# Designs tried in a protein design run: designed miniproteins, single chains, continued (5). Part 26

Each design is a single chain, and the fold is of that chain. pLDDT is the mean over its residues in the fold that is shown.

## One batch from the design tools (miniprotein)

Design m16882
Fold by ESMFold2-Fast:
Structure m16882 (fold): chain A 111 residues (1-111)
Amino acid sequence: GMIEELEKLVEEIGRAADELFKATLEGDEEKVKEYAEKAIELAEKLIEKARELGNEELEELAEELRETIEELGREALKYIENPSLENLLKVIGLLLRIHGLIYEMLLLLKK
């Protein structure tokens, strides 16, 4: 059903963000860009489906998720250029924020 499609999208976004983080640690700029683009596309689909359902809370979380993924992609590329502890902690913080938003959305969908 629609809820199962939303859960699948949310889980796929989480996997793409994890792959983006792995690519960041490997110094693979091309894969970072690929997984960022994939995660953003999935987040845009999630926003559209939330709007169709009239679920304003889910739409707001999905919009925040898209913005956080865009920032993660930018900070990941900065880390690859300058692999400092400060830049790594920014990437980790954004990844944790993404997983926090995913957790909130999955809880909302299980109600």
Scores: mean pLDDT 90

Design m16883
Fold by ESMFold2-Fast:
Structure m16883 (fold): chain A 99 residues (1-99)
Amino acid sequence: MTPEEDARLAAKGVIEMARELAAESTDPRVRQAAERVGELAEKYLKEADPSLGTAAALTLVQMQLYLARKAHREGRSDEAAELLENVAKQLEKLIEENK
């Protein structure tokens, strides 16, 4: 697969996972952080130029979202929110670096 295809698929995965977590969460902090991650992943798809490094970074973001979802489902909502907030910061940097 091309780095562009890998980055696009990873970004779409981030959007889907973030939307699921926002929809299932009753914790306002988790929901707000998940909504922000989804917004940033959509912004990445519209504004950023994909690269091999970008694909790798988005794969790490997906792994962190998986851990956040697991933490939330296990009742660790504060940990889930912190993971999502960190993911949002990573996505903001990724967009800025790939303008």
Scores: mean pLDDT 80

Design m16884
Fold by ESMFold2-Fast:
Structure m16884 (fold): chain A 66 residues (1-66)
Amino acid sequence: SLEEEIERINREKEEQARRLLADASARWRQLRRDMAAGRVSEAEYRAGRAEVAELALKAYKILEEI
């Protein structure tokens, strides 16, 4: 039914959003460790932070659709 199809699509969207948030979280933790250890430049830190923010924003936009 249409109702069952909508529920399936919403579950798939939620799973996609959760994966994106998990990826963003892992990358953010690694970036902070690398920054604390002096392994990244300020430019690399800014770029990494932007990538993490983009992943999180994509996830939140998906969640807003359900």
Scores: mean pLDDT 88

Design m16885
Fold by ESMFold2-Fast:
Structure m16885 (fold): chain A 74 residues (1-74)
Amino acid sequence: SKLEESLAAEAERVRRLVRELEERLPEIEAGSDEEKRRAVYELLALALLAGAAGDHETARRALELADRLEASLA
């Protein structure tokens, strides 16, 4: 169905965005607190979207990355 196709496409998009943030993590950690806070908010939103799509592994990964960035805030 179109709904199943749309959900699969959204899940793949969310997985890609989480991977991109993970790859950029060292740069974000070396950046400003503003950049870190922005990345945390993006990861939290991606975790919610992944969970809603049933991709609990991606949701967990996004939350772990968000927690790591929060721990690095001043």
Scores: mean pLDDT 84

Design m16886
Fold by ESMFold2-Fast:
Structure m16886 (fold): chain A 71 residues (1-71)
Amino acid sequence: EEIRKRVESLEREAREHEAQANKYLDEMRKLVEKAKEDPSYLEEAKKAGNQYLDHRTEAVRLRREAERLRA
């Protein structure tokens, strides 16, 4: 039961990071489109891209940890 609760917690946290990653990916894409007319948006796009990568990396890490606990 305790292991199951920890796995569920890790999977929940992974889903939250996946949702944030998707949000930042969409934001980055919109900023890249705006950057075609105004280059100042490129720095904002880079920041959104970095947030996407950070959240995606954490989601993958959490899911792998959950898989290890199931073993």
Scores: mean pLDDT 85

Design m16887
Fold by ESMFold2-Fast:
Structure m16887 (fold): chain A 100 residues (1-100)
Amino acid sequence: SKVREAVLAIELTAFHAIHGLPEAERAKQYALELLSEVLDPETVERVGALLDGILAAKTPKEVLENAIKALEVIRSAVDGEEKRFVDAHIERLKEELEKA
């Protein structure tokens, strides 16, 4: 699923951003390319702004908050198994936020 791959790419964007790695920008672009094939342009633009927030974040907490919001936007645009997959990843990121 393009949605499932994009969710993993968003988490990879967050991981690289927390560690100050330049690969964060490539992971962001890959996530947006995947989402542009399956979601409407307005939803993709909203996710893109939140991923820009990940790249601009100065703390792990801010990275995780933007990543969670990006997944919540995707969640609102998907159904069934893909929504359940996104929900599971949102819960995991919320647990990581408690440690940040």
Scores: mean pLDDT 90

Design m16888
Fold by ESMFold2-Fast:
Structure m16888 (fold): chain A 67 residues (1-67)
Amino acid sequence: MRDLPGEKQLEEAAKGLAKLLETWSPTQVRDFGRVLTLSGRTSLALKIAKLSSPEVSEQILKGIEEA
């Protein structure tokens, strides 16, 4: 559980993305999660889902499953 330089910047960026996704349609959020997973960035998708509302989180997780 080692802290790396820039971890707070990545967390702030993930929070910003979570807020942005709240303004997107459910279909777009789901596609976003799928694309991140296909790109090998599943950990980032899960981090954004954890910071999002339950509805947005469910769409991201569904996108991960569809990948």
Scores: mean pLDDT 76

Design m16889
Fold by ESMFold2-Fast:
Structure m16889 (fold): chain A 67 residues (1-67)
Amino acid sequence: MEEKKEQELIKYFADSGKKAGEITGKDLAERRGLSPEEREALAKQYGDMGRKAGEENAKLFIEEKKK
C-alpha cells in the first residue's frame, strides 16, 4: 500500500474520532449540568481520546492489510 494513502487513512480516522469524541464530551457535560468552561474541557478530553482511538484503529487496519 502506498505510504501516502496510509497517512491519509490515519488522518481520516483520527479526524472522525476527534469529532465523535467532542460531540460525546459535550453531550456528557450537558447531561451533568456542567459549566460552559467544563463542557469545553470535557469536549477536548473526549476529542483527544477519540482521535487517538481513530489513529490506532487505522494502524491496525493497515497492519491487517500487510499480512
Scores: mean pLDDT 80

Design m16890
Fold by ESMFold2-Fast:
Structure m16890 (fold): chain A 87 residues (1-87)
Amino acid sequence: MEELRKEALKGLVELLYEQGFISKEDYERALKLIDEGKYDEALKVIREAVQKHLAKLPPEERERALRAFDEWLEGFQYALDVVIEKE
């Protein structure tokens, strides 16, 4: 189910860019990696970009935002795994 994983990851990257969590450069880089099927590399770029953005926040807000993002990303990965198992 490569197409479902691509679409889900593209949706994630678009949402993060629209919400201002990642730069246009990081957005374009992540999309290129997704199109190349390099999903682990794309997720690494996304996570690093979000961490760089959140580093601008006060420590308390940064920790809360990082935790929320990590929980959301875990839920996203779980949802993808469930969809892929069904083929």
Scores: mean pLDDT 73

Design m16891
Fold by ESMFold2-Fast:
Structure m16891 (fold): chain A 93 residues (1-93)
Amino acid sequence: KPRTFDEIVEALKKAIEEGDEEAVEYYLNQLYLFTKFLVLASKSKEARETFLKGLKAIENKDYEKAIEYFRKAVEIAEKDPSLKVLGKGKVPE
């Protein structure tokens, strides 16, 4: 099972390539929930607007753009030092 944002992205890309509709929905939902959590915790309007662009890309079935927008939203949200510890922060070991 994928545990990180990048592992979810890789699993989603593989599901899309294989045409596994159930896996696409599963990993897309995991990516959505992870990104939504960080965006809602952030102080950034830009992170929220970028996340909404990702949702619109999903509606258009443009999963590549959706992944790109969600990644950007996470990067913007992680500009807050408190959220960096929960996301892309350095592993203590």
Scores: mean pLDDT 75

Design m16892
Fold by ESMFold2-Fast:
Structure m16892 (fold): chain A 86 residues (1-86)
Amino acid sequence: DALKKLEELLERFEEYADKVIEAVAKGDLEAAEEANKKALEVGEEARKLVEENPELQPLFDERMAEILERVKEKAEPLREKIEALE
């Protein structure tokens, strides 16, 4: 089921994005880079799945927008922290 696979990939993408935020908050740049690499790999797999199943494009767009907004909200305090360290 392509729909279930897409939902799984989007959940993994958000999990890795959250790990990037957590690693940056801890100052662990190596962990942040590794998590970012995994997020990009999962995101690319999700895009390819949507290219093969175009009917999933609206769901992908909606879910990705939701995920990116949540990630942005979680990352906002880190931007202020980074600016304070400069």
Scores: mean pLDDT 81

Design m16893
Fold by ESMFold2-Fast:
Structure m16893 (fold): chain A 96 residues (1-96)
Amino acid sequence: MEERRKILEETRKTAEEVQKDGDEAINKAVELILKDPSKLEEAMKLIGKVFNKGAKAYLDAKAKSPEAAELMRKTMQEVGKKARKGIEDALKKVKE
């Protein structure tokens, strides 16, 4: 359907931004933690900003297109997996 396709395309653009912003935020968060663990709150704030954007896009898509909502959910899940792994690896290295 045209409406669903339009919403899916807009959500796809936002998902690409969330992935890009997520990768940048995770890399910066990991770097901050590795250099100074006291900056953990600053690092988490960077990642939180990306998830807030994704959550808003998910809620908007959920009402209009299940397919677009699923795309955003999967995008946020992938960013979350990368964030968890990056933070765990960084915290492990700091203890070494």
Scores: mean pLDDT 81

Design m16894
Fold by ESMFold2-Fast:
Structure m16894 (fold): chain A 86 residues (1-86)
Amino acid sequence: MEEIREEAERLLARLAALGEIAGERVEEEVERLAPRARELGKTKTPLEAQLEILRELLERLREVEDEDLEERAEELRRLREEELAR
């Protein structure tokens, strides 16, 4: 459970960074995956469904090249951890 949650948090940080760099492209791919997310929600836990959709979304966005993506994703992950540690 904890390993899945940690992976989901890493993927969410990467998605957030992509949203800041290419928000319109991220929104477009999210809309394309919305029907699949709804279907997964019927058979999987919310966390498992979210993780599977996040992996597929990031795979579709892998062609979005940005030199700062990794740095921004790591920054957002650290900020989230610091906020949760309060």
Scores: mean pLDDT 67

Design m16895
Fold by ESMFold2-Fast:
Structure m16895 (fold): chain A 84 residues (1-84)
Amino acid sequence: KKELLELAKEFRELAKELADTDPEAAELLEDAATLLENATSLPEEVQKKVAELAKKAAEAALAGKLEEAQKLLDEAQDLINEAE
């Protein structure tokens, strides 16, 4: 739980820095942070998988691979939906 919330804060801070120069990457980082926050109430196994996907999505967004980042976020959202 604490690790997911800390990672979410890092992504939101990075998104603020990128908002003016790279708004698409900033939006994806905010989406990743939201997914991490939503996963904190789910089983630990799901939290770990969501964190892994969110990290990969953030790396893809920062590398300009916006489609790859979105697919990874979609996978994380599917895991959250399945766990509910």
Scores: mean pLDDT 82

Design m16896
Fold by ESMFold2-Fast:
Structure m16896 (fold): chain A 68 residues (1-68)
Amino acid sequence: SEAERQIEREGEAWRKATEVMKELEKEIELTGPVLAAAIGYAIAVSEGRSLEETYEEVKKFVEELLKK
């Protein structure tokens, strides 16, 4: 079913996002709203991307958020 395929895709996205966030927190201290935004973005961009591509996209997003 479409629902089963969506749940599988979301499960993969969550696993990838978790791995990306663990690696990213070694370089950048993430707390509060920035951490929440980074997690949401990682889940959103992980579909159809490799772990490395997802990491680079999330890192750019976080760096842009923290740039003043």
Scores: mean pLDDT 77

Design m16897
Fold by ESMFold2-Fast:
Structure m16897 (fold): chain A 58 residues (1-58)
Amino acid sequence: MAERRAAVRRVARYVLAHLDRPITLRELADVIGLSVPAFSRLFTEVTGVSPRRFLALL
């Protein structure tokens, strides 16, 4: 869990640094070196929400 939580925290920092523009799921996956489906699965397993829903809250 700790490594997956660290990856999600890295993604969250990236999002906070780029709130001035639209953010794509592809670029978030690229931050942690995963494919979009793998990233979406990891993010949902750790946070309980999909990355798309998370971005909609911002």
Scores: mean pLDDT 78

Design m16898
Fold by ESMFold2-Fast:
Structure m16898 (fold): chain A 110 residues (1-110)
Amino acid sequence: SSFLSFPGHYKAAELTPEDVEELLELLRTELGVSDELLERIRAAIAASPSGASALGAVATVLRQAGFSDEQVFRAAAYARLLMLKQPVTEANVAEVEARLRAQVAASRAA
């Protein structure tokens, strides 16, 4: 789905191998993502040439597996915080989720 295309900082930021492992653990513990689906997400990130395409790939895999928009925004917030080297706290996740939702709403209005 193209509506989760995020402009800006994603061109300058990438997920390190350590960030990928932390992201997958967050998806497993917080969203209940299965081990099989986590391996699909790992492969999709590895095949992605940039952080922006990696975020898009994660969102696509989760949506295809039947995860809600709310869960996809939470996954995107985790990935964004890791790319920006920011702590993954409830407050930071909520702030990034709110910004991502506002960006999607603005994109739909334009």
Scores: mean pLDDT 76

Design m16899
Fold by ESMFold2-Fast:
Structure m16899 (fold): chain A 84 residues (1-84)
Amino acid sequence: MEEEKKKLAELYKGLADSHRSQAELAQTLADHYQAERDKVRADPERGEEEGAKLDAKASTFQADADRHRNLAEEYEKLAEELEK
């Protein structure tokens, strides 16, 4: 039973690390699309529609980053609970 709890805690820590890495990647993509959006919106001829599409991509990746960050925190707490 104690060995099973240790194995499960290690799996939860691995999941937390995986989600943390995915959150960092998603944040990098969100930041990239926000920068591209700002460049496109500086051009009055293409700014509105093209900028809106880039903003939607940035928002999607930001939401993914937030979700993965929350999952990482949940798995870390589950691992800590098993180690007590």
Scores: mean pLDDT 84

Design m16900
Fold by ESMFold2-Fast:
Structure m16900 (fold): chain A 78 residues (1-78)
Amino acid sequence: GEEYARKGLEAAREGERALKAGDAEAAAEYARRGVEYGLEAMKAGNAAGGTGAALAGLGVAVEAGLRFGWEYAERGGG
């Protein structure tokens, strides 16, 4: 169970790096992987580690959506 939690946190960290680089697509992909690995860790019996990894991935996804999705919404309204 711990291996999935570790992989999920690593994916979330890569997502944070992609956000800082301005790569919304890479950030979203790493966020998705972080959540998926977090859920697999929870299924394997590591609820705390899995929840932490899933929330870290979700945080990246929310930040990417707010930073890049909002800009698209503003442009679509003009």
Scores: mean pLDDT 74

Design m16901
Fold by ESMFold2-Fast:
Structure m16901 (fold): chain A 82 residues (1-82)
Amino acid sequence: APPFSGPTRLLTEEEVAAIRALYPDSPLRAGDPVLAWATPEELLQAARDYAEHKRRAEETSGTEGAIHFTAAGLLKAALDFL
């Protein structure tokens, strides 16, 4: 069975453009299937959170920097493997 089963929707060009404004290297494309629970606002919020954690990881060292780096990595994985 696929790892995430349930209703899907297709990404719009507007959503992909908004995500790429925050995460330019995103592999997501218009027409890609994503789980229906992943609303446009939730995907955009994940991209905002990724950008903020990436920025904080670059500005902060030690344990705090490691936490932000890990959070950015998890958000990136969630955005890349919807």
Scores: mean pLDDT 73

Design m16902
Fold by ESMFold2-Fast:
Structure m16902 (fold): chain A 100 residues (1-100)
Amino acid sequence: TPTYDQVVSDFQDIAIDSAMTLSDDNTRRSVIDAVSGVTTTMRRNPSDDGRDRAVQITQLIRNGDMQGALQQMIDFARSQGDDDTVRRVTRARDLYQQQQ
């Protein structure tokens, strides 16, 4: 089984790589900022829930479901009481939706 740090690092790498393919500069920056916030919260408070969420979000991104991934990131940040990260991910989701 991968370590917690490996799972979170894999999430961060896949999410940033996916964000870098976005053509809109504001959306790309916002998604990278959202990923940074979620990753920081995951690393600050290691948990089985954080591990499961990182795996789930990574699978959504690999399947091309960035909208679903951003929603799961919002849900996770909300579960952690991280209002700042909720705002950052919500902004990223809204910008991403405008580009569809």
Scores: mean pLDDT 89

Design m16903
Fold by ESMFold2-Fast:
Structure m16903 (fold): chain A 100 residues (1-100)
Amino acid sequence: SLSPEELGRALATLVRGLTTGRLEALLAQGKISEAEFQAALAGLDALVARIEEIAARARSHEELYREVAAELDRFGRQSPELAAAGTMARSLLARELAAL
């Protein structure tokens, strides 16, 4: 059984990989600009750092899940210019979190 810290670290890695892959696909399809892609990567870096912070201090799996879900919601609301990428990231990450 993974500790909350180990689980949170795994979630941070998964979040980065899935979100980066989807952002690269959106850029390749011409659905976002290079500037939007770079802004989304900066937002992703902040999200990953926040997940790692939550993981380091979470006292239970339930607390970790609740706080990470709130940060994914926040990420999806960050900017209208990132709406398509943010919606896709949130949907994929919510699915992966539900599987854990």
Scores: mean pLDDT 73

Design m16904
Fold by ESMFold2-Fast:
Formats: C-alpha cells, structure tokens, sequence
Structure m16904 (fold): chain A 56 residues (1-56)
C-alpha cells in the first residue's frame, strides 16, 4: 500500500540522518502523487535540501 511505501521512505531518510523526513515524504505524495519508493526517496531528499537552502 502507499502507506507502507511512505513508511519505508521515511525510515530510509531517518537512517541517513535527514531532518523533517516524514513531512517531506508526505509533501511529495500530496503535491506530486508519487507512489514509487525510489522516486519518493529522491523527491523527498530534494525537498529537504531546498528547505535547508532557504532556512540556513
């Protein structure tokens, strides 16, 4: 299910030490309709990087 894919993506990002992983994954799903694990992880990483670039 999508919730299982999202959970695994969150776990992978948290394992990498990334902050706001849950928020980024949820945003990627909601805005872009991504359901593929690899693409979801990639997009969530980009969302985190963009946020960090703006926020300091």
Amino acid sequence: SLSDVARKAIEELEKLGLKDARTAVNEAVARFGVTDYDKLVELAKKLIEEREKIEK
Scores: mean pLDDT 77

Design m16905
Fold by ESMFold2-Fast:
Structure m16905 (fold): chain A 65 residues (1-65)
Amino acid sequence: SLRHLPRPGEVLGPLKALRIIIDANMNPPGENVKRLQELLGLPVDGKLTLALDRAIEEAFGKPLP
């Protein structure tokens, strides 16, 4: 399916951000991981790390399903 991105100036709520993260995870790793790192304010290196997992848990109060 086509990419779904917010418009410039649009503020996303936590649930909308979670949906984007889940959708990104449906694609091959690399670009998706970088997008996720940008969204969570982490260094963008394209790696799946424990730091990324911890940031997701802290942001949403639980790991992704």
Scores: mean pLDDT 57

Design m16906
Fold by ESMFold2-Fast:
Structure m16906 (fold): chain A 71 residues (1-71)
Amino acid sequence: SDRQRLLRLLSELQDEIDEMLKKGASKEEIVEKVEKFTKEALSLIKDPELAEQFKRAVDDQLRVALARLEE
């Protein structure tokens, strides 16, 4: 289902962000990765309501990741 796919994609994005942070990735590299992942993921989500939910969750994940880089 699109809902299960959304949850899996969010988990996969979080794992990639965590790996990049462990490797000392820059803010620019993290933003670029998130933008690329989001573009690819949105091609897989057919439900427009779930696509909007995904975008909001991605924005939250990115905000948290960038906050970790500011310290």
Scores: mean pLDDT 84

Design m16907
Fold by ESMFold2-Fast:
Structure m16907 (fold): chain A 72 residues (1-72)
Amino acid sequence: DLTEKEKQVVDDWFARLDKDGDGTITKEELREWLKKLNPEATDEQIDAVLAYFDLDGDGTITKEELIAVLTS
């Protein structure tokens, strides 16, 4: 489980990615962010992370989904 401090970091990053202020980010924005954090990440690693975000099936990621992936 994420600590309150780790949740705050996630919230801060989410706010930076959520330029539209609608409480979601796109899978494309998340993919770009992940590649910036780890440019050597393989396509398989990125795809595995993004697979968790199919839970909503709408092509956008909620903060709860992002937290769930980061705690996996």
Scores: mean pLDDT 67

Design m16908
Fold by ESMFold2-Fast:
Structure m16908 (fold): chain A 95 residues (1-95)
Amino acid sequence: SLRDRMYELIDRIAELLKKVLGSGIVGLLYRLYRGMVDAVLEDPKENGPLFIDFLTRKIKSLKEKAKSDPKNAKTYQEIAKLYEELRGLIEELHK
């Protein structure tokens, strides 16, 4: 399902985030992101734009971190790509 595809992206995001953040904070973010997906699927017209804006800000932040932290640059770039994929799925629902 579309929900399963979005959850798989969140699972992949969480695994990569563990490389740059502590497991406790990643667990919290994982639960929050799944809740955000559920909210978008319940009301794509209301919640879609809000989460697109949120993801767009996160993508920009990750790309900036990739420039300032060469050791973790590839990880930040991979996470940004997964956020872009998730945003793309939400944009299709918002149409």
Scores: mean pLDDT 86

Design m16909
Fold by ESMFold2-Fast:
Structure m16909 (fold): chain A 88 residues (1-88)
Amino acid sequence: EVEELREKAEKYLEEMEEAAEKGDVEKAKELALKALEYVEKLIELGALEEAEEFARRVIEIAGKLPDEITAAMLIMRASVLLIIIRKK
Protein backbone atom coordinates (compact mmCIF):
# COMPACT_ATOMS: atom_id res chain seq x y z
CA GLU A 1 0.00 0.00 0.00
CA VAL A 2 3.05 2.31 0.14
CA GLU A 3 2.70 3.06 -3.60
CA GLU A 4 -0.94 4.16 -3.17
CA LEU A 5 -0.02 6.45 -0.26
CA ARG A 6 2.86 7.89 -2.30
CA GLU A 7 0.58 8.57 -5.29
CA LYS A 8 -1.99 10.31 -3.07
CA ALA A 9 0.67 12.42 -1.35
CA GLU A 10 2.06 13.46 -4.77
CA LYS A 11 -1.42 14.38 -6.01
CA TYR A 12 -2.20 16.53 -2.97
CA LEU A 13 1.22 18.23 -3.20
CA GLU A 14 0.66 19.04 -6.89
CA GLU A 15 -2.77 20.50 -6.06
CA MET A 16 -1.26 22.43 -3.13
CA GLU A 17 1.36 23.96 -5.45
CA GLU A 18 -1.38 25.03 -7.90
CA ALA A 19 -3.41 26.61 -5.07
CA ALA A 20 -0.29 28.39 -3.76
CA GLU A 21 0.44 29.80 -7.26
CA LYS A 22 -3.11 31.21 -7.34
CA GLY A 23 -2.69 32.71 -3.86
CA ASP A 24 -5.54 30.52 -2.58
CA VAL A 25 -4.23 30.18 0.98
CA GLU A 26 -7.26 28.30 2.36
CA LYS A 27 -7.18 25.65 -0.39
CA ALA A 28 -3.38 25.31 -0.17
CA LYS A 29 -3.70 24.80 3.61
CA GLU A 30 -6.37 22.09 3.23
CA LEU A 31 -4.34 20.27 0.57
CA ALA A 32 -1.14 20.55 2.64
CA LEU A 33 -2.89 19.01 5.66
CA LYS A 34 -4.12 16.15 3.45
CA ALA A 35 -0.59 15.58 2.09
CA LEU A 36 0.79 15.58 5.66
CA GLU A 37 -1.79 12.91 6.66
CA TYR A 38 -0.33 10.65 3.95
CA VAL A 39 3.22 11.51 5.07
CA GLU A 40 2.27 10.31 8.59
CA LYS A 41 0.97 7.03 7.11
CA LEU A 42 4.21 6.58 5.15
CA ILE A 43 6.16 7.05 8.41
CA GLU A 44 4.00 4.36 10.08
CA LEU A 45 4.81 1.93 7.25
CA GLY A 46 8.57 2.68 7.44
CA ALA A 47 8.71 4.49 4.08
CA LEU A 48 10.96 7.12 5.65
CA GLU A 49 12.75 8.36 2.50
CA GLU A 50 9.45 9.08 0.73
CA ALA A 51 7.97 10.65 3.87
CA GLU A 52 11.03 12.95 4.21
CA GLU A 53 10.82 13.98 0.53
CA PHE A 54 7.12 14.88 0.79
CA ALA A 55 7.52 16.72 4.12
CA ARG A 56 10.33 18.81 2.60
CA ARG A 57 8.12 19.63 -0.40
CA VAL A 58 5.35 20.84 1.93
CA ILE A 59 7.91 23.20 3.53
CA GLU A 60 9.02 24.50 0.10
CA ILE A 61 5.49 25.17 -1.16
CA ALA A 62 4.27 26.60 2.18
CA GLY A 63 7.19 29.09 2.12
CA LYS A 64 5.70 30.56 -1.09
CA LEU A 65 2.31 31.34 0.50
CA PRO A 66 1.40 35.04 0.93
CA ASP A 67 -0.09 34.38 4.41
CA GLU A 68 2.90 34.19 6.78
CA ILE A 69 0.89 32.67 9.65
CA THR A 70 -0.45 29.80 7.52
CA ALA A 71 3.03 29.29 6.01
CA ALA A 72 4.62 29.14 9.49
CA MET A 73 2.00 26.66 10.75
CA LEU A 74 2.47 24.28 7.80
CA ILE A 75 6.28 24.55 7.97
CA MET A 76 6.12 23.76 11.71
CA ARG A 77 3.91 20.67 11.20
CA ALA A 78 6.13 19.31 8.39
CA SER A 79 9.28 20.04 10.44
CA VAL A 80 7.91 18.01 13.38
CA LEU A 81 7.44 15.07 11.00
CA LEU A 82 11.05 15.47 9.77
CA ILE A 83 12.25 15.31 13.41
CA ILE A 84 10.22 12.10 13.93
CA ILE A 85 11.78 10.59 10.77
CA ARG A 86 15.31 11.52 11.92
CA LYS A 87 14.74 9.81 15.30
CA LYS A 88 13.84 6.50 13.61
Scores: mean pLDDT 84

Design m16910
Fold by ESMFold2-Fast:
Structure m16910 (fold): chain A 68 residues (1-68)
Amino acid sequence: LSPEQQKLLEEGKAKIEEGEKLIAEGKKLIDEGVASGDLKLLLRGIGTVIRGIGLKFEGELLIEQAKA
């Protein structure tokens, strides 16, 4: 609505999209780690998913701020 609210909304959407991409990438790494028995790859995948979840949460907070 206001320019400030629109900026928060766009930033929030961008962070959610980035977080979703990281979650998808992390899931692929987990699948590869399980299939190959590579514990380092599995742990890297888990860490990537956690970072993606964090970005998605940050994006949701920005969208809530835009609505307030």
Scores: mean pLDDT 86

Design m16911
Fold by ESMFold2-Fast:
Structure m16911 (fold): chain A 78 residues (1-78)
Amino acid sequence: ADALVALGNALLAAGNYADAAAAYNNAGAAYLAQKDYANAAVAYNNAGIAYLKAGKTADALAAYEKANAAIAKANALI
């Protein structure tokens, strides 16, 4: 998960927004598998931002919806 976030950050810095979004989205899925809902939400939110920079508004919306679902799970643990 952390390696995928680092890859996403590097791709975003390089201006490769579509690949950055894919890396962040994969990081979010990996964090969900670990039940790390807080980090999953952050990763999906970063994927949404990267999709918006790539001009992929529908993919950005889907990523933000996944982030919100992860936030809801994180809040349920409190």
Scores: mean pLDDT 81

Design m16912
Fold by ESMFold2-Fast:
Structure m16912 (fold): chain A 83 residues (1-83)
Amino acid sequence: MTPAAVRELLAELAARLAPAIAEFEEAAADADEATQQEIAARLKPAVDALRAAVAAGDEDAMRAAAAELEALLREIAAELKAK
């Protein structure tokens, strides 16, 4: 991809992730420090994968990484709401 296309796709993916991030942030607001650190550790591989895909300018990898991050955010939010 061109740098401009990567930037546009990243903005699109950020907009798609925003509801999942908001729901996750609300669910995590009352989590203790240890739980927050555990969640950060769980999210790190997905965030790193998205960062690597952006650096590579790989559209398919960016879309796949964003979808995995969205799914993981929703899964963690659901787990936190159940506890």
Scores: mean pLDDT 82

Design m16913
Fold by ESMFold2-Fast:
Structure m16913 (fold): chain A 88 residues (1-88)
Amino acid sequence: MEELLKKINELLKQLEEHRQALRDEASRVAGELARYQTEIDEARKKAEEASKVDPELAKQYQKTIDELEARAREHAARLDRLVAEMEA
């Protein structure tokens, strides 16, 4: 019985350490996502302003938005996986 309790306590400690590492990584990825959202919002504003004066420049901003949204989707998928791992 005492050996089982010791093993359970060691596994619980390892699980908590793993959960903390996953939370730290999730916080980092969430911060990156927030940064991408800010960059997308800024690029959208620039695209809207450019669309009134320079359609070619507006097209370049739209390409930047598309690229940032693709990277944001990859980071969102990673965050979803980290959340699933924390809930497991």
Scores: mean pLDDT 81

Design m16914
Fold by ESMFold2-Fast:
Structure m16914 (fold): chain A 69 residues (1-69)
Amino acid sequence: MKAERLEKAEALARELEPELKELQENRSPEPETVKRLTEFLAERQMEIIDITGEESETAKKVRATAEKL
């Protein structure tokens, strides 16, 4: 059961990697895009924590990027 959800959560985290890279490299990111992505990843992070018992590195990167903006 949880193993199936773990694979799905990891796939979601991998899908978000390009968007995180774009935020980190974008010199003028849209504030609404940052907010939307941060909120989305916060929810996905909670889901991943429930499955794996630890915070997603991907979600931590988004938080760090949002704090810089």
Scores: mean pLDDT 61

Design m16915
Fold by ESMFold2-Fast:
Structure m16915 (fold): chain A 82 residues (1-82)
Amino acid sequence: MYKPTPELKALLKEVGIEKDEVTEAELRQALIDYLRRHGAIVPGTGLADLRGTPLGKLFGVDRIDLSDEEKLDEIIRKHTEK
């Protein structure tokens, strides 16, 4: 289970995640829902353009490959507490 930082938790609340701890699957789905809500998902690709989103500012990245589970987990772990 992951415990999002206050900053990440505030963004995930927008897509209905208000739990203190989330599973990897719940967190991944919430990120996809957040990106879809903000129009960040690039059609016809596994990519998300995070430029101009609060999530992109928090993660410090312009674009992520949503199919790259290892890279996504690496980014998420930097924004989770124990």
Scores: mean pLDDT 76

Design m16916
Fold by ESMFold2-Fast:
Structure m16916 (fold): chain A 87 residues (1-87)
Amino acid sequence: SSSAAKKAALEAKRKKLAQEIVKKLDDGMMRMIAEELGVSVSTISAAIRGNPEARALVEKRLAELEEKDPAMAAIIRSYLDYERSRV
């Protein structure tokens, strides 16, 4: 057994854990956005994937939020645009 083999195994394990943590944080952000807009997480996910009905509903809820809190609406729009661009 070499120290290098143990390091490689530990790095692979840390990479998997980091990816899992990032996914859990992403899921948490999606849940918070869904709550803020008053829609389901599945509706947000469908809108990101390009479902036209889900996209229309999310845009309507963002327009309603923009009247109450334009800064929050801008933050959510930026996040959803980023997520849409990477799918």
Scores: mean pLDDT 78

